Designed miniproteins, single chains, continued (2). Designs and how they scored, part 65

Each design is a single chain, and the fold is of that chain. pLDDT is the mean over its residues in the fold that is shown.

## One batch from the design tools (miniprotein)

Design m6257
Fold by ESMFold2-Fast:
Structure m6257 (fold): chain A 68 residues (1-68)
Amino acid sequence: MARAALRAVGASDDLITDDLVAGLDRFTGGDADRVRQIVARAAALAARDGTPLSRAHIGQAMTQVFGD
């Protein structure tokens, strides 16, 4: 699930690691809706910064999605 969501927003292969995918799945408990929210928020943060999507954007998005 997380791998497909990351690919859908154009994440680079360097970012789409097994560790990141497993981490997202563990953090969300396999919840596809939460994975999509995190990935979409991370992509929006990267777009705002004018940079490629990074692990920092994903970490920030995780905090924001669960901090609401």
Scores: mean pLDDT 77

Design m6258
Fold by ESMFold2-Fast:
Parts: structure tokens; sequence; C-alpha cells
Structure m6258 (fold): chain A 66 residues (1-66)
């Protein structure tokens, strides 16, 4: 919720916010990692990210950069 509001204020497109929310809603770490890989996040980046929030934010940045 709070992170979603911050992303909108920072100019993230709806597609990036949707990816972020899907990763947060993932029931397992494995599902969240699959969604991040689909968004263009590398395995090295995924391995460095400890929380679903961090993973979701990096995935959203990848979508925004496209």
Amino acid sequence: DEAREQMRRMGYPQEAIDVYLRILEAKTREEAEKLAKEAGVSQEEIDSLKTKEQLGMVAAQRVKEK
C-alpha cells in the first residue's frame, strides 16, 4: 500500500506497479522469483534481494526502463 503510493508519486507506469503487486501477492519465494525473471531481473540480482518488496521494486524498475 505505502510502497504502491510511493511508486505512483515517482512516476512508475501502471504496468510496473502491476508487476510489483503481483510479486507481493506471490505465495512463495519461487513464484515471486519467476515473476521477477519475466520482468527482466537477472538471477544475480534475485539472489541479492532478501524480501518480496525488494524483488518487486527491482522488477518494477525493469518494466519502467523498457
Scores: mean pLDDT 78

Design m6259
Fold by ESMFold2-Fast:
Structure m6259 (fold): chain A 76 residues (1-76)
Amino acid sequence: RDEEIRREKERVRDTLAEMVERERTKRVAELAAAALAGWLPSGPPVGDRTPIPEEKARRAAEAARRGDPEGALEAA
């Protein structure tokens, strides 16, 4: 039935959107972890140009390392 087909298409679309969002979040978490790792030898950014606070960077790295890309994205 067309209604069931439409509902299945919507569910598939939602699932794909969630997968894309997860992949995007994973990439952001990887970038955040890489950036934080790069900051370890060079130190944190300085000045008034909206530097990422060390606490936020630490939370992002911890979330990324424990496999929580959503938490890493939110902390970053």
Scores: mean pLDDT 57

Design m6260
Fold by ESMFold2-Fast:
Structure m6260 (fold): chain A 80 residues (1-80)
Amino acid sequence: SDAREKALRELDKAISLATDPATISELNQAREHLEKGDVEAALSELNQAIQAIAESDMPLEQKKRVLAEISKAKEHAEEA
């Protein structure tokens, strides 16, 4: 669906903006689940990514940019 394609592009942006290994791992898992059409598993992994971001040492501005893309991805994934 168009919404799924948008969510995947937004996840790709979040991954490119993140430098924390745990965050990148959770985002890659979310992307894989979403690509397979498993929206519930993808949303669960996105929530794990949000927790990893909160616990990471990334600068606040970097965290905000990654979280903005995750927020868009969650919104579009829920429409898929």
Scores: mean pLDDT 87

Design m6261
Fold by ESMFold2-Fast:
Structure m6261 (fold): chain A 94 residues (1-94)
Amino acid sequence: SSKEDALYAAIDELGKDTFLSDLRSSLLASGVPAVNADNFLVYVKRAIEKRTGLGASIQLALELELPDAALRAKARKAITDLFDKYPSLDAAIK
């Protein structure tokens, strides 16, 4: 979709490695263990590389890597805060 294409373009403009590094740091700051954060990034990286399904991949990674509801809520907030930090990403998803 045009919205999904705009989202990937915004990530490309920011830099994929910068986005992934910031996402990892945000997950760790939220109390996500390093092994779960690294597994989470595999799902996100694949979606970015394939240029499809980023939202679905994030949701799947949250459910598989973070079975605790409280920790999953903190991780979801960290992801939302990351998108809000980057105006180009925020504009692409609105």
Scores: mean pLDDT 80

Design m6262
Fold by ESMFold2-Fast:
Structure m6262 (fold): chain A 78 residues (1-78)
Amino acid sequence: SMLDELEAQVNALLEEAGKLIKQLEEGKISKEEFEKRMKEIVEQLREIAAQAPPAFRSSIEGQIALLEKEAKEVLEKV
């Protein structure tokens, strides 16, 4: 279904974001490259949220907020 497809896309983007955080912590990417790629992931998540039913949209927006918080914390520590 469309909902299952959107959920799969969200999960894939969140997994990619987690890998970027790990790469930054390990010194394998620059802060500038990390910020650029994380911005692209957040923009894609917002595009998916725009297509999602209200309940799922709220869930995605919550995940984006958590991801942005985690990204800021990692950037401040590296």
Scores: mean pLDDT 87

Design m6263
Fold by ESMFold2-Fast:
Structure m6263 (fold): chain A 86 residues (1-86)
Amino acid sequence: MEEARERLEEAIRELQEAVAKAQLAAQKSKDPEVKKKLEEAVKRGLEKIYEGQKLLAENAPPEELEEMTRRLEEAKREIEEALKEA
């Protein structure tokens, strides 16, 4: 249980950092397509962060925490890919 919670909390922190970088890149971008991709990735990332925080607050089972951790890690990779184009 403790490990699953710690991994999800870490994934939330890492995704929050990626979202912050993507928001800054979107604000500085002069390319409308790059800006749109970054804004869409940020929106998806924020939704996943909220869902992860909700599961932690509800004391969800370890299996659900582990599933959410994988989804947050996927969202982080999507943001990192969008940042490569920026």
Scores: mean pLDDT 84

Design m6264
Fold by ESMFold2-Fast:
Structure m6264 (fold): chain A 66 residues (1-66)
Amino acid sequence: GAMERAFVRLVADGLGVALSDEEVDELARLLAEDLRAGAAALRERLGLTASVDTIVAAYEAYLASA
């Protein structure tokens, strides 16, 4: 949904990574379907060194602050 897309864009923008709308939609869909699987996919695509648990915690903190 809109919150998952906003989170994906926020993380990519913070890293200076340009994602297409299609890439954002795919990662957002994965996050909505399975949070841990979506976090793992985001980690792989953006080359994040943070653990899946750290990415999940960041997403939950984002939702709490939105």
Scores: mean pLDDT 84

Design m6265
Fold by ESMFold2-Fast:
Structure m6265 (fold): chain A 82 residues (1-82)
Amino acid sequence: YKLIIIEEDGKKIVFEGETPEEVAEKALEYIKDYLINVKKYDEEKVKEFLEKIKEGIINTLEAEDEVEIDLGRFVYLFDVEV
């Protein structure tokens, strides 16, 4: 299983693992760190947001074996929904 994160500046970061859960956890930890430490968003709100989307990421990895996440889209959704 493989997950690619596209950062706001277009840089690609690749996460690989043997299970959808492992790959999703690695990617979500990276996104959490980015939102809290780079974007300076509220830690509790970030954790709540990522928990809501975790199942969707796992389900997509199970169906596709590979998924791509646009981090700019995540920033947009966080700003609109939080």
Scores: mean pLDDT 75

Design m6266
Fold by ESMFold2-Fast:
Structure m6266 (fold): chain A 84 residues (1-84)
Amino acid sequence: DKSLSIEELIEMLEKLLEYMESNPELKSLTKEEFKEFLIKEFNLSEELAEYVSTVVFDLSYQLTGSKVITKESLRKLIELLKKI
């Protein structure tokens, strides 16, 4: 299935936030770095990882105006998704 539940997406984003907080040298992620993280840590297919990363980065861009994800943008995105 090419779709993820909102709860599964929130879990993935929270796990990424924990990873970024544990690695303070990692200040931002590009779409490609995020896609690689999804494949490696959650064993997503390339197609599903591309779909998820596209949706996340498009939504993040609408919220922040940035083409990269930071810890701040990730927290805002998680808060938004939890309200759905």
Scores: mean pLDDT 80

Design m6267
Fold by ESMFold2-Fast:
Structure m6267 (fold): chain A 99 residues (1-99)
Amino acid sequence: SSNEVARNQTKAGFVLIASLTELLLEARKTGNETIIETVEEVVEKMRELFLKLVNGEISIDEFKKKMNELIEELKKRGVPESVIEDLKSRIEHIVKLME
């Protein structure tokens, strides 16, 4: 592995943490307990998927597929469209860093 791979993985991790933090803060702004609980569950699943990706347990394609499924779950549970759009953009950035 090159220093570039390690650097890109670290940067991807920071993008993920920033994305998940913003998602949780936006959920809390809704004041809706069901939305907040759903977001907390999805955040944990997203963290698990990223760890599996970093450990080589899943492919980039599988990670992207599963992350998009979780994003659709958030949309169905009433997370605002602007938050969904920002999250999709950040996940695409993570995918590019991990390729």
Scores: mean pLDDT 85

Design m6268
Fold by ESMFold2-Fast:
Structure m6268 (fold): chain A 93 residues (1-93)
Amino acid sequence: SAEEAAEAAREVAEEGGLAAGRAKTAERATGGALRAIGGARAAHLAGGPEAGRAAAEAGARGAREGAASPEAGEEGRAIALATAAGLEANPEG
């Protein structure tokens, strides 16, 4: 269903954000960020603007949580925080 697709996309966004923040390299952080952005966009396409905003919020939260981790690298933290800000400003991607 559209609701199940939107929820799966929200989970992808949250996990992508977490992965970006915890990344030790810029390449790994970029991969996580792209998953977070893609998840938010997929949720918007499946469930509309409300689902997209919820997924973008989950992705941003994941990115901030990952960036706060003691395992976060400098590049991962910077990319994750930029991704969180972008998701909050542009929930559609």
Scores: mean pLDDT 86

Design m6269
Fold by ESMFold2-Fast:
Structure m6269 (fold): chain A 114 residues (1-114)
Amino acid sequence: SPAAYVVESIEAYLRGDDEKAREYAEKAGVPYETVKAIADALTDPSPEAIDAGFKAAETLSKNPELKEVGEALRDLLEAMRVEDITSPEARAVMDRAGRGLALLAEYREQARKE
């Protein structure tokens, strides 16, 4: 599925396999720069990187086939912006991030079977 290819593209990028990351991004129908922005935000969470990754994930969520993976990635990036983990607002963000991580793991398993 296109969503599974987004996850595989991010994982390939994180392993330093740029060729596979680009191939999977093309199969997902997304620009490689979008995958790169999300992956960079997840591994080097500067405020600037998180903002760029969040916008990239929001762009993915505008495609109906990528809506769930885009929303899951946005929820993970929003959790990385939490400064006070004891607040009630932080709990809601962390709960959404946990559900997003579980969904991304399901797409990863789908990609491995294709």
Scores: mean pLDDT 80

Design m6270
Fold by ESMFold2-Fast:
Structure m6270 (fold): chain A 60 residues (1-60)
Amino acid sequence: MEELEKAFKEALYNTFGIRVEDPSDLEAVAKKLAERYDTSVETAKKVVEELKKQVEKSLA
């Protein structure tokens, strides 16, 4: 089902103001977040992974 993908895209936009084509590509998502917030990709990846966990728990 595409529900997790849609929910994660929406969470990324509502939380960080970023739009992503493929939310399963966490590295690309992290790079986009890092660019927007002028932070490291490492920091952005940790934040993205935590948000993904929260979205997954909400859909369980």
Scores: mean pLDDT 78

Design m6271
Fold by ESMFold2-Fast:
Structure m6271 (fold): chain A 73 residues (1-73)
Amino acid sequence: MSPLEKAEAELRRLIETSPANPSEETLARVYELALLLVREGRTDALVALYLQAKARGKEALVAAIERAAREAR
């Protein structure tokens, strides 16, 4: 798998497995993965993962993804 495919898979796993109140390490990792996907133009993949996090009520992860999208500019 490419590094970007691995990043997408890891972010999906974190969204699926993380508790509602995840660790600072988990939030930092979500931010790094989302930032990478935005910078590499994988916007469609990131939007799908963002919507999955929102649907699951993972507010802390949603905030980390939103921060990455703002700061990747």
Scores: mean pLDDT 84

Design m6272
Fold by ESMFold2-Fast:
Structure m6272 (fold): chain A 79 residues (1-79)
Amino acid sequence: LSAEAERLLEEAERLLKQGKEAYKNGDFDTAIKLYKEAIEKASQAALLAREAGDTDLFERAKQVAIEAKENLKKVEKEK
C-alpha cells in the first residue's frame, strides 16, 4: 500500500513538473492535461497514504494536489 502510494506521488510530482514546463512554453492544452493527471495521481496517493496511516506521505500528496489545482486554475484563466 505505501509502495503504491509512493509510486503514485512520484508520478504526480513528475506530471506537475511537466505541466509547468508546458505552461512556460505556451502549450496550455498540454499543461491542462498534465495538471489534471497530476491531481488524479496525487489524490490517489493521498487516499492510499491515509489508509496506510502514513501522515507524512499524505501531507506531501495533498501539497502536490493543491499545487496542481492552483496551476490548473491559472492556465484555465489564460485560455
Scores: mean pLDDT 85

Design m6273
Fold by ESMFold2-Fast:
Structure m6273 (fold): chain A 85 residues (1-85)
Amino acid sequence: DLKKILADAIEKMRPEIEAALEAGLLEPELAEELLRIVEEAEKYLESDPEKAAELLREATALALAAIGERADAAGLDHLEPSPLP
């Protein structure tokens, strides 16, 4: 059941986007864009589930790319010695 899989993914993605924003891994502008894409995907669940799946895939890829870049810049995930103690 594609609709159920997509609905479950949407329910999981929203709190993860919010958690990433709270952790400083996402800029507010990007978090808003990601949530907008997720909302658009939810609208397509009834009329075009395949389009909803495509939107969720794009949102996931965008979020992962942004988190990776943000984490690298901030030293959160890719650990390098800091001159600070």
Scores: mean pLDDT 72

Design m6274
Fold by ESMFold2-Fast:
Structure m6274 (fold): chain A 66 residues (1-66)
Amino acid sequence: ADPRAAAESAAASKTRDDAGTAAALAGFSHGNPEFAREAARAAGQSPTPEEAARIGEEAGLKAVEM
């Protein structure tokens, strides 16, 4: 997966599930399975969809160094 596309997807996320998926893709693109698992777990266990979306966006941005 493209890390830049993952970051854009996370920023546009409207649901916890979408944010979790974007976070997992960003982690795998970065080459860190532990990061992917942790980010997806945090997004899925977030108290609100907004927090899940932020976790996804952060993971995507960390995978893309601009």
Scores: mean pLDDT 61

Design m6275
Fold by ESMFold2-Fast:
Structure m6275 (fold): chain A 80 residues (1-80)
Amino acid sequence: ITDQILALTEKRVRDSLSPDAAGIAIDTFKQGLKDGLSLRDIYNKIVTALQKAGYSPDQAKRIATITLVSFMESIVDITS
């Protein structure tokens, strides 16, 4: 994963979410990548982190989905 993909992912997530939600999602996502986790495990960690911060299960799942979709779109943009 290149710094360009991470920077574009962070920009997209921050443009789509509140600052608090974006911060939790991005920090958890970056940590999951450093830990070598699968995207499924990263998704589950983002959902868990958001619920611990007081977000509902539905809100947490939506935020985690936006984060992973933003990452996938960023990969396409950099590699296309």
Scores: mean pLDDT 84

Design m6276
Fold by ESMFold2-Fast:
Structure m6276 (fold): chain A 95 residues (1-95)
Amino acid sequence: EEYEKLKEELSRLMQEIIDAIINNDFEKVKEILDRIYELIKKHMKNPELIEEVRSLIDKAYEEIEKNKDDRRKVFSILQKTFAKIQKIIDKEYKE
């Protein structure tokens, strides 16, 4: 229940980030990444894994800011970051 709800909300936020990038709205990208972190804090219990998600989000922000002019690179950074976040979620809920 909590795991499926978390995955559905995360998927929705991922789509919102894609739309924000298409519109060159990097402030909204930042807002949505912070919302993903808040969603993780709400649904996850392991503080070490929650801190790993924060670290990934902070790194993604830094890399996106450096690469704002390269949309393909921004999408690559996000795809990689989301894959890592999903693995962290799976560690708590499946392991």
Scores: mean pLDDT 83

Design m6277
Fold by ESMFold2-Fast:
Structure m6277 (fold): chain A 60 residues (1-60)
Amino acid sequence: TVTYSEEEEKNLLDILKYTRELMEKKGLSPREVGLIVQEIRKTSASLEEIVKKLKEIVKN
């Protein structure tokens, strides 16, 4: 969308970081990670919540 915020940008960068860690540490394909992110987005109210959920998956 048209609204751009520093917090939103930071969260998007963090999503990319944890997405990469999922591929590297868990051996997931880009497609599988994409599906995980989409599922998390369905249950999350904000980008910050998506970051938190991705971080938990990476750490576990």
Scores: mean pLDDT 76

Design m6278
Fold by ESMFold2-Fast:
Structure m6278 (fold): chain A 91 residues (1-91)
Amino acid sequence: MKYTQLGLVYYYAGKYEEAIESYEKGAAEGSGWAYVNLGQVYMRMGKYDKALEWYEKGIALGEKRAYLNLSTVYFRMGKWEKAKEYQKLYE
C-alpha cells in the first residue's frame, strides 16, 4: 500500500515521526502490515508499551507474524517466559 511504502522510506531515513504518520494512515485503511510497522517504529524508539499495543492490533487483523514481534519486545523487556510463550503461538 502507498502509505506503508512511504512509512518504510521515512523509517529507514530515521524520520520516525513521519514514519508513524504514514503508517497510521495505512492502518486507518485496514492494513495489518501498517500495524506491525508501527510497532517496529515504537520498539526502535524504546517505547515498548506502544509497540505492544500496535502488534496486538496487528494480530487482531490476522498478522500472525506479529507474535514474533511481541516475543522480541518481551525479550528486550527482560520477560523471558512471556517471550517464549509468544514464539510458540507462531506456528
Scores: mean pLDDT 80

Design m6279
Fold by ESMFold2-Fast:
Formats: sequence, structure tokens, C-alpha cells
Structure m6279 (fold): chain A 65 residues (1-65)
Amino acid sequence: MSSFRKKGEEYKKLGEQYESEGNLRKAGVHYLKASIYYKKSGDTESAEEMKNKAVELLKEADRKG
């Protein structure tokens, strides 16, 4: 397993934490970082999932701000 996959997992976990705290912008940014690292590790499915989640959260943050 490459360091990229581990970084993807770490950023996904941080995104989940910020999402639970209601910090949608920080959650979205961390899910985007997770997406980038999953893509670098060759996990395109997880990368797409994280990117879609990030886009939704960032749009919601913009609507509320």
C-alpha cells in the first residue's frame, strides 16, 4: 500500500470529523484532499466518491454563507 492511500484515508477521516461538527467548508476541503490522494493511489472509485461528497458539502457551505 502506498503512502498516498494512507493519506487519502487520513483526509477522509478528517472530512468526516468536520462534517459531524457542521463545518461543511473544512469537511469539503478535506474530502477533496482525500479524493486527490485516492486518485494518486489508483483508487479511482474512492476518489470519485470523495470528490462528489466534497462538491455537495462546498455547495451547501456557500448557500449558508
Scores: mean pLDDT 82

Design m6280
Fold by ESMFold2-Fast:
Structure m6280 (fold): chain A 92 residues (1-92)
Amino acid sequence: MAIADELRTLAELARKYAENADKLSLEQLVKRGVMLANAVARLAEIAGLPEYAERARDLSVKAQQASTKEEAKNILREIADLAREVADAVRA
């Protein structure tokens, strides 16, 4: 099972949601951000990377608190970047 490949898929999903933010409601962007951040946290824990899991959970909380589409879009970009960082750490 390629945890790194799952993380790269999550990164691409987060990027696509950020790019399509204008087509989604704020509520949809928040829900997607929370879902993706929690998925990154779960995979980081399975990979034995607890500090990355903590960072991903912090992004999940931040996503839940987003009050504008611009904030939610920026958090989705941060989730995408973190997912790639975790994928690289798993392969290293």
Scores: mean pLDDT 87

Design m6281
Fold by ESMFold2-Fast:
Structure m6281 (fold): chain A 64 residues (1-64)
Amino acid sequence: SVLGEALVAEAEAMLARVRAAAERRATLSQDEAKSLGLVFPEAEVAAEDAVARAEAYLALARSI
């Protein structure tokens, strides 16, 4: 369906952004990450959790 295609596209874009932010956070010091305004600057486990949630959302969108 058109709605299903739109949801998958948005979920894929969200996952790409979350992954990019997580990868950038992993390569930066805590101070550098904070100065750049990353969503999960202080905890690697939070970055992993955010990616897992985005992946789950994409899987759910694909199942519809």
Scores: mean pLDDT 69

Design m6282
Fold by ESMFold2-Fast:
Structure m6282 (fold): chain A 64 residues (1-64)
Amino acid sequence: MTPEEEREEIKRWAEELIAKADAGQLSPRVKEWAERALKAADEGNLTEAHAYLIQAALEESIQR
C-alpha cells in the first residue's frame, strides 16, 4: 500500500464515521476522533491519523 492509498483509506473510513454520527447513529465523541483522524491524514501524519481512527473505533465499541 502506498502512503497515498493509506491516506485515502483513512479519510474514507473517517468520513463514514462522521456521516454516521451526523445521522445520530454514533456519538459526537466518535465524530470528534474521526475529524482528528481526517485532519492528521490531510497533513500527511499517517501515524497520528491511524491513532485517532483507532480511538474512534474504541469509542464506537464502548457505545454498544
Scores: mean pLDDT 78

Design m6283
Fold by ESMFold2-Fast:
Structure m6283 (fold): chain A 74 residues (1-74)
Amino acid sequence: MSRAERIIAAMRQYTAILAAQNSPLAPYAAAVLARMEAETDPAKVEQLFMEFMARLAEEEPALYDAVVAAYEAA
């Protein structure tokens, strides 16, 4: 897979984890995922992902740690 495809796959997994945890960021994650899937520029996909991860780390640090651990374990 391309780097952009791998980032989108990770974002799908993170969005599912946030939804399962009833995170207030779950709707935001779903919106970012939809924007990433519609985006044709790989650099913009990466930028959207970095902005999402920065917000998750700031607002929900425990969930940030959980999604990173889940991704690394896969």
Scores: mean pLDDT 80

Design m6284
Fold by ESMFold2-Fast:
Structure m6284 (fold): chain A 99 residues (1-99)
Amino acid sequence: MADENGKLPIITLEKTVKVEGSPEEALRKVTELLAEIASTLGPVKVLEEGFIVLPGGAIALVKASGEEVTVKVGFLVPEEEPETVENARRVMEELEKRL
């Protein structure tokens, strides 16, 4: 994340999973699954494949590299909505169970 040097209370959750198929297909599959899980917690916006705005404004970034897919969720913690971080941790946990 940018502004590591800012000493802001930022939490980043990161998971790397192995997905069969092409990186492009894996990226799409993980993006769709992440959006589906997150939609159970509130409104979700998919800006493009690999870039999702989660409920409460946390941002999920999905990147595919070879046979590995890395999911990162970044937060500016917890100025207005502390439950947003907890909800995103739950989304990441469910994603891991589905992959």
Scores: mean pLDDT 67

Design m6285
Fold by ESMFold2-Fast:
Structure m6285 (fold): chain A 62 residues (1-62)
Amino acid sequence: MELTPELKEKLIEAAKELKVSLMRPEKLSDEQIKALAEKLGLEEKELLPLLRETGRLVAQGE
C-alpha cells in the first residue's frame, strides 16, 4: 500500500491515541502493531512498510 498524505495523518493520529512512538517503529510490540492495523483498517503486513516510511519522515520533523 502506498503512503498517501491522508493515510500518514491517520497513522500519526492513531499512534497518538494509542500512545506509541512512530520515530522508532522497531520498538513497537506485536500488540501495538496489531492495534494500529485494526484502527486503520489495514493488515499488519501492509502496515509495516508504512510504519517504516512514516518513522523516517517523523524523525526528520516531517
Scores: mean pLDDT 73

Design m6286
Fold by ESMFold2-Fast:
Structure m6286 (fold): chain A 69 residues (1-69)
Amino acid sequence: DDQIAQKQKQVAQAAGIGARDNALEAGLPEDEAQAIGDRREAASGQALKTPDAVQSIKVHLGLAPDPPR
């Protein structure tokens, strides 16, 4: 479902933007900050594709029930 893919993309992009902004505030050049943001976005995107992360996103979007405890 495209909703899960869109949510994964949004979360990954937000993580990348946050990492870039933090790097800029730490005094890194814009090109280095952008590279840090891009790497964080890619890493977060891959982490969000794990079965556990996908299940969590489905629960958050109301597409699946909470896992049994």
Scores: mean pLDDT 76

Design m6287
Fold by ESMFold2-Fast:
Structure m6287 (fold): chain A 75 residues (1-75)
Amino acid sequence: MFKLTLVFSDGSEVTIEAESVEEALEKALKYLRENEDLFSPLQYTANVLRIIGAALDAERTGEKEITVHLELKKE
């Protein structure tokens, strides 16, 4: 089991549980796509890269739980 926690700049969080890093990554990217209106285009791209980087690092290190901090659009 792998646990990925997305912590947003407003303090809200979403926890994704999956059997693999790849499944958690897929679920996290799907969440961002379905909620793309929460981000500016640049923030969306940056957040995607943050998630991919964290997932790749977890795969290399064998970590089973990671937290990624993401930025929301400023109103």
Scores: mean pLDDT 84

Design m6288
Fold by ESMFold2-Fast:
Structure m6288 (fold): chain A 85 residues (1-85)
Amino acid sequence: MSAERVAIRVDFTNAVAALQAELQKYAANLSDKKREELLKKFGELVRDAVRQFNRAEATKDAAQLAAEAKRLLAQLAAQVEKIIS
């Protein structure tokens, strides 16, 4: 794996973790049932995004992988924004 690809994976992983942390902070103010439902649904979206990233990492060059990471992160960020707003 190239150093550029490693950096893209690390950045993607850190950005996903940051979005999960923001959602958990919001969810802490919800009832237990609503918190569990939100975290479960978002967890499924994160798993799908990670699967898509892993597929792109196996088949695409660094520039294409970076573009796919940005697309996936934008989709996850949009879901967090909809949930928090």
Scores: mean pLDDT 85

Design m6289
Fold by ESMFold2-Fast:
Structure m6289 (fold): chain A 70 residues (1-70)
Amino acid sequence: MEGTKKWAELMLKRMEASAKELPLDVFRKSAEGMIITLKQLKDKEKDPAVQEVLDELIERIREIVKEAEA
């Protein structure tokens, strides 16, 4: 569980960095691809606690995209 939370935090920091470093169109496509990948990981996951971490990560990435578009 701790490893999954640390991984999710690292992914979130990478996404925040990408929002600052990449052109908006490139960042948006990258973020959309990441959300698709995370949804696929959630669908294969059996642990509800890990599914919750993945759901929270997906929603936080969506928020970063929304803020980057503002």
Scores: mean pLDDT 80

Design m6290
Fold by ESMFold2-Fast:
Structure m6290 (fold): chain A 55 residues (1-55)
Amino acid sequence: SMAEAEREKLIQTARNIIKKLSDKPLSVIQHVADDIKLSHPDLAEEIDELLKEYL
């Protein structure tokens, strides 16, 4: 569906944002991820999976 395609694009955008922060302290990465989850609660699980790369 189009909604699924848009969701995938948002996940890719979140991945790129987190990747650009890979040199920052974990607390900064976590704070940005929390902000994204507040804006897109339906993506919370996918964003948590992305964070596992930095834990």
Scores: mean pLDDT 78

Design m6291
Fold by ESMFold2-Fast:
Structure m6291 (fold): chain A 92 residues (1-92)
Amino acid sequence: MDAQRLEGMRKLLREKGKDTDEMRQAALEALDAQDKAASTGKQEYIEKATELQAYLALVLTEDEERILEEIEKIKDEKLKEAALKGLEKAKK
């Protein structure tokens, strides 16, 4: 795991008042999934990275409308489903 990227994400969580153990764990898992997606190109890691990125984006920005606009640009139906799943988790 890249410590500098994790520290950057923790800074964003603090700026938004969302710096909890659960959110730090989600950030760590998102970065790990991104690294595995980049190194392997496997769909399962791309889907997990997409889900966690959508989750964190909604938690950090609270701008569901903007995130939905970005999700609509996703051409891969599995990645679109993963992103929507992330948003639903963030709403709970």
Scores: mean pLDDT 78

Design m6292
Fold by ESMFold2-Fast:
Structure m6292 (fold): chain A 75 residues (1-75)
Amino acid sequence: MDPKVLEAEVLEAMGLMYVGIARLLPPEEQPPALQRAVELLSEALRLLEEEPKAPEELIRRVRERLAEAEALLRA
């Protein structure tokens, strides 16, 4: 596995953990956790887009999860 792809998968997992944490918090405490999720998922997507051989399905999945985290942060 390419090191950038592996790093992106770890960042994706961490981003999802922060989305999960945000879901357990009161609405007023959710933005910091969601902001961290967006930052982690954005970095994961950046690494995948820089790697020409990154799986397209993984890129699509991370984009979808980033969009969901951003939507929650803007709500």
Scores: mean pLDDT 84

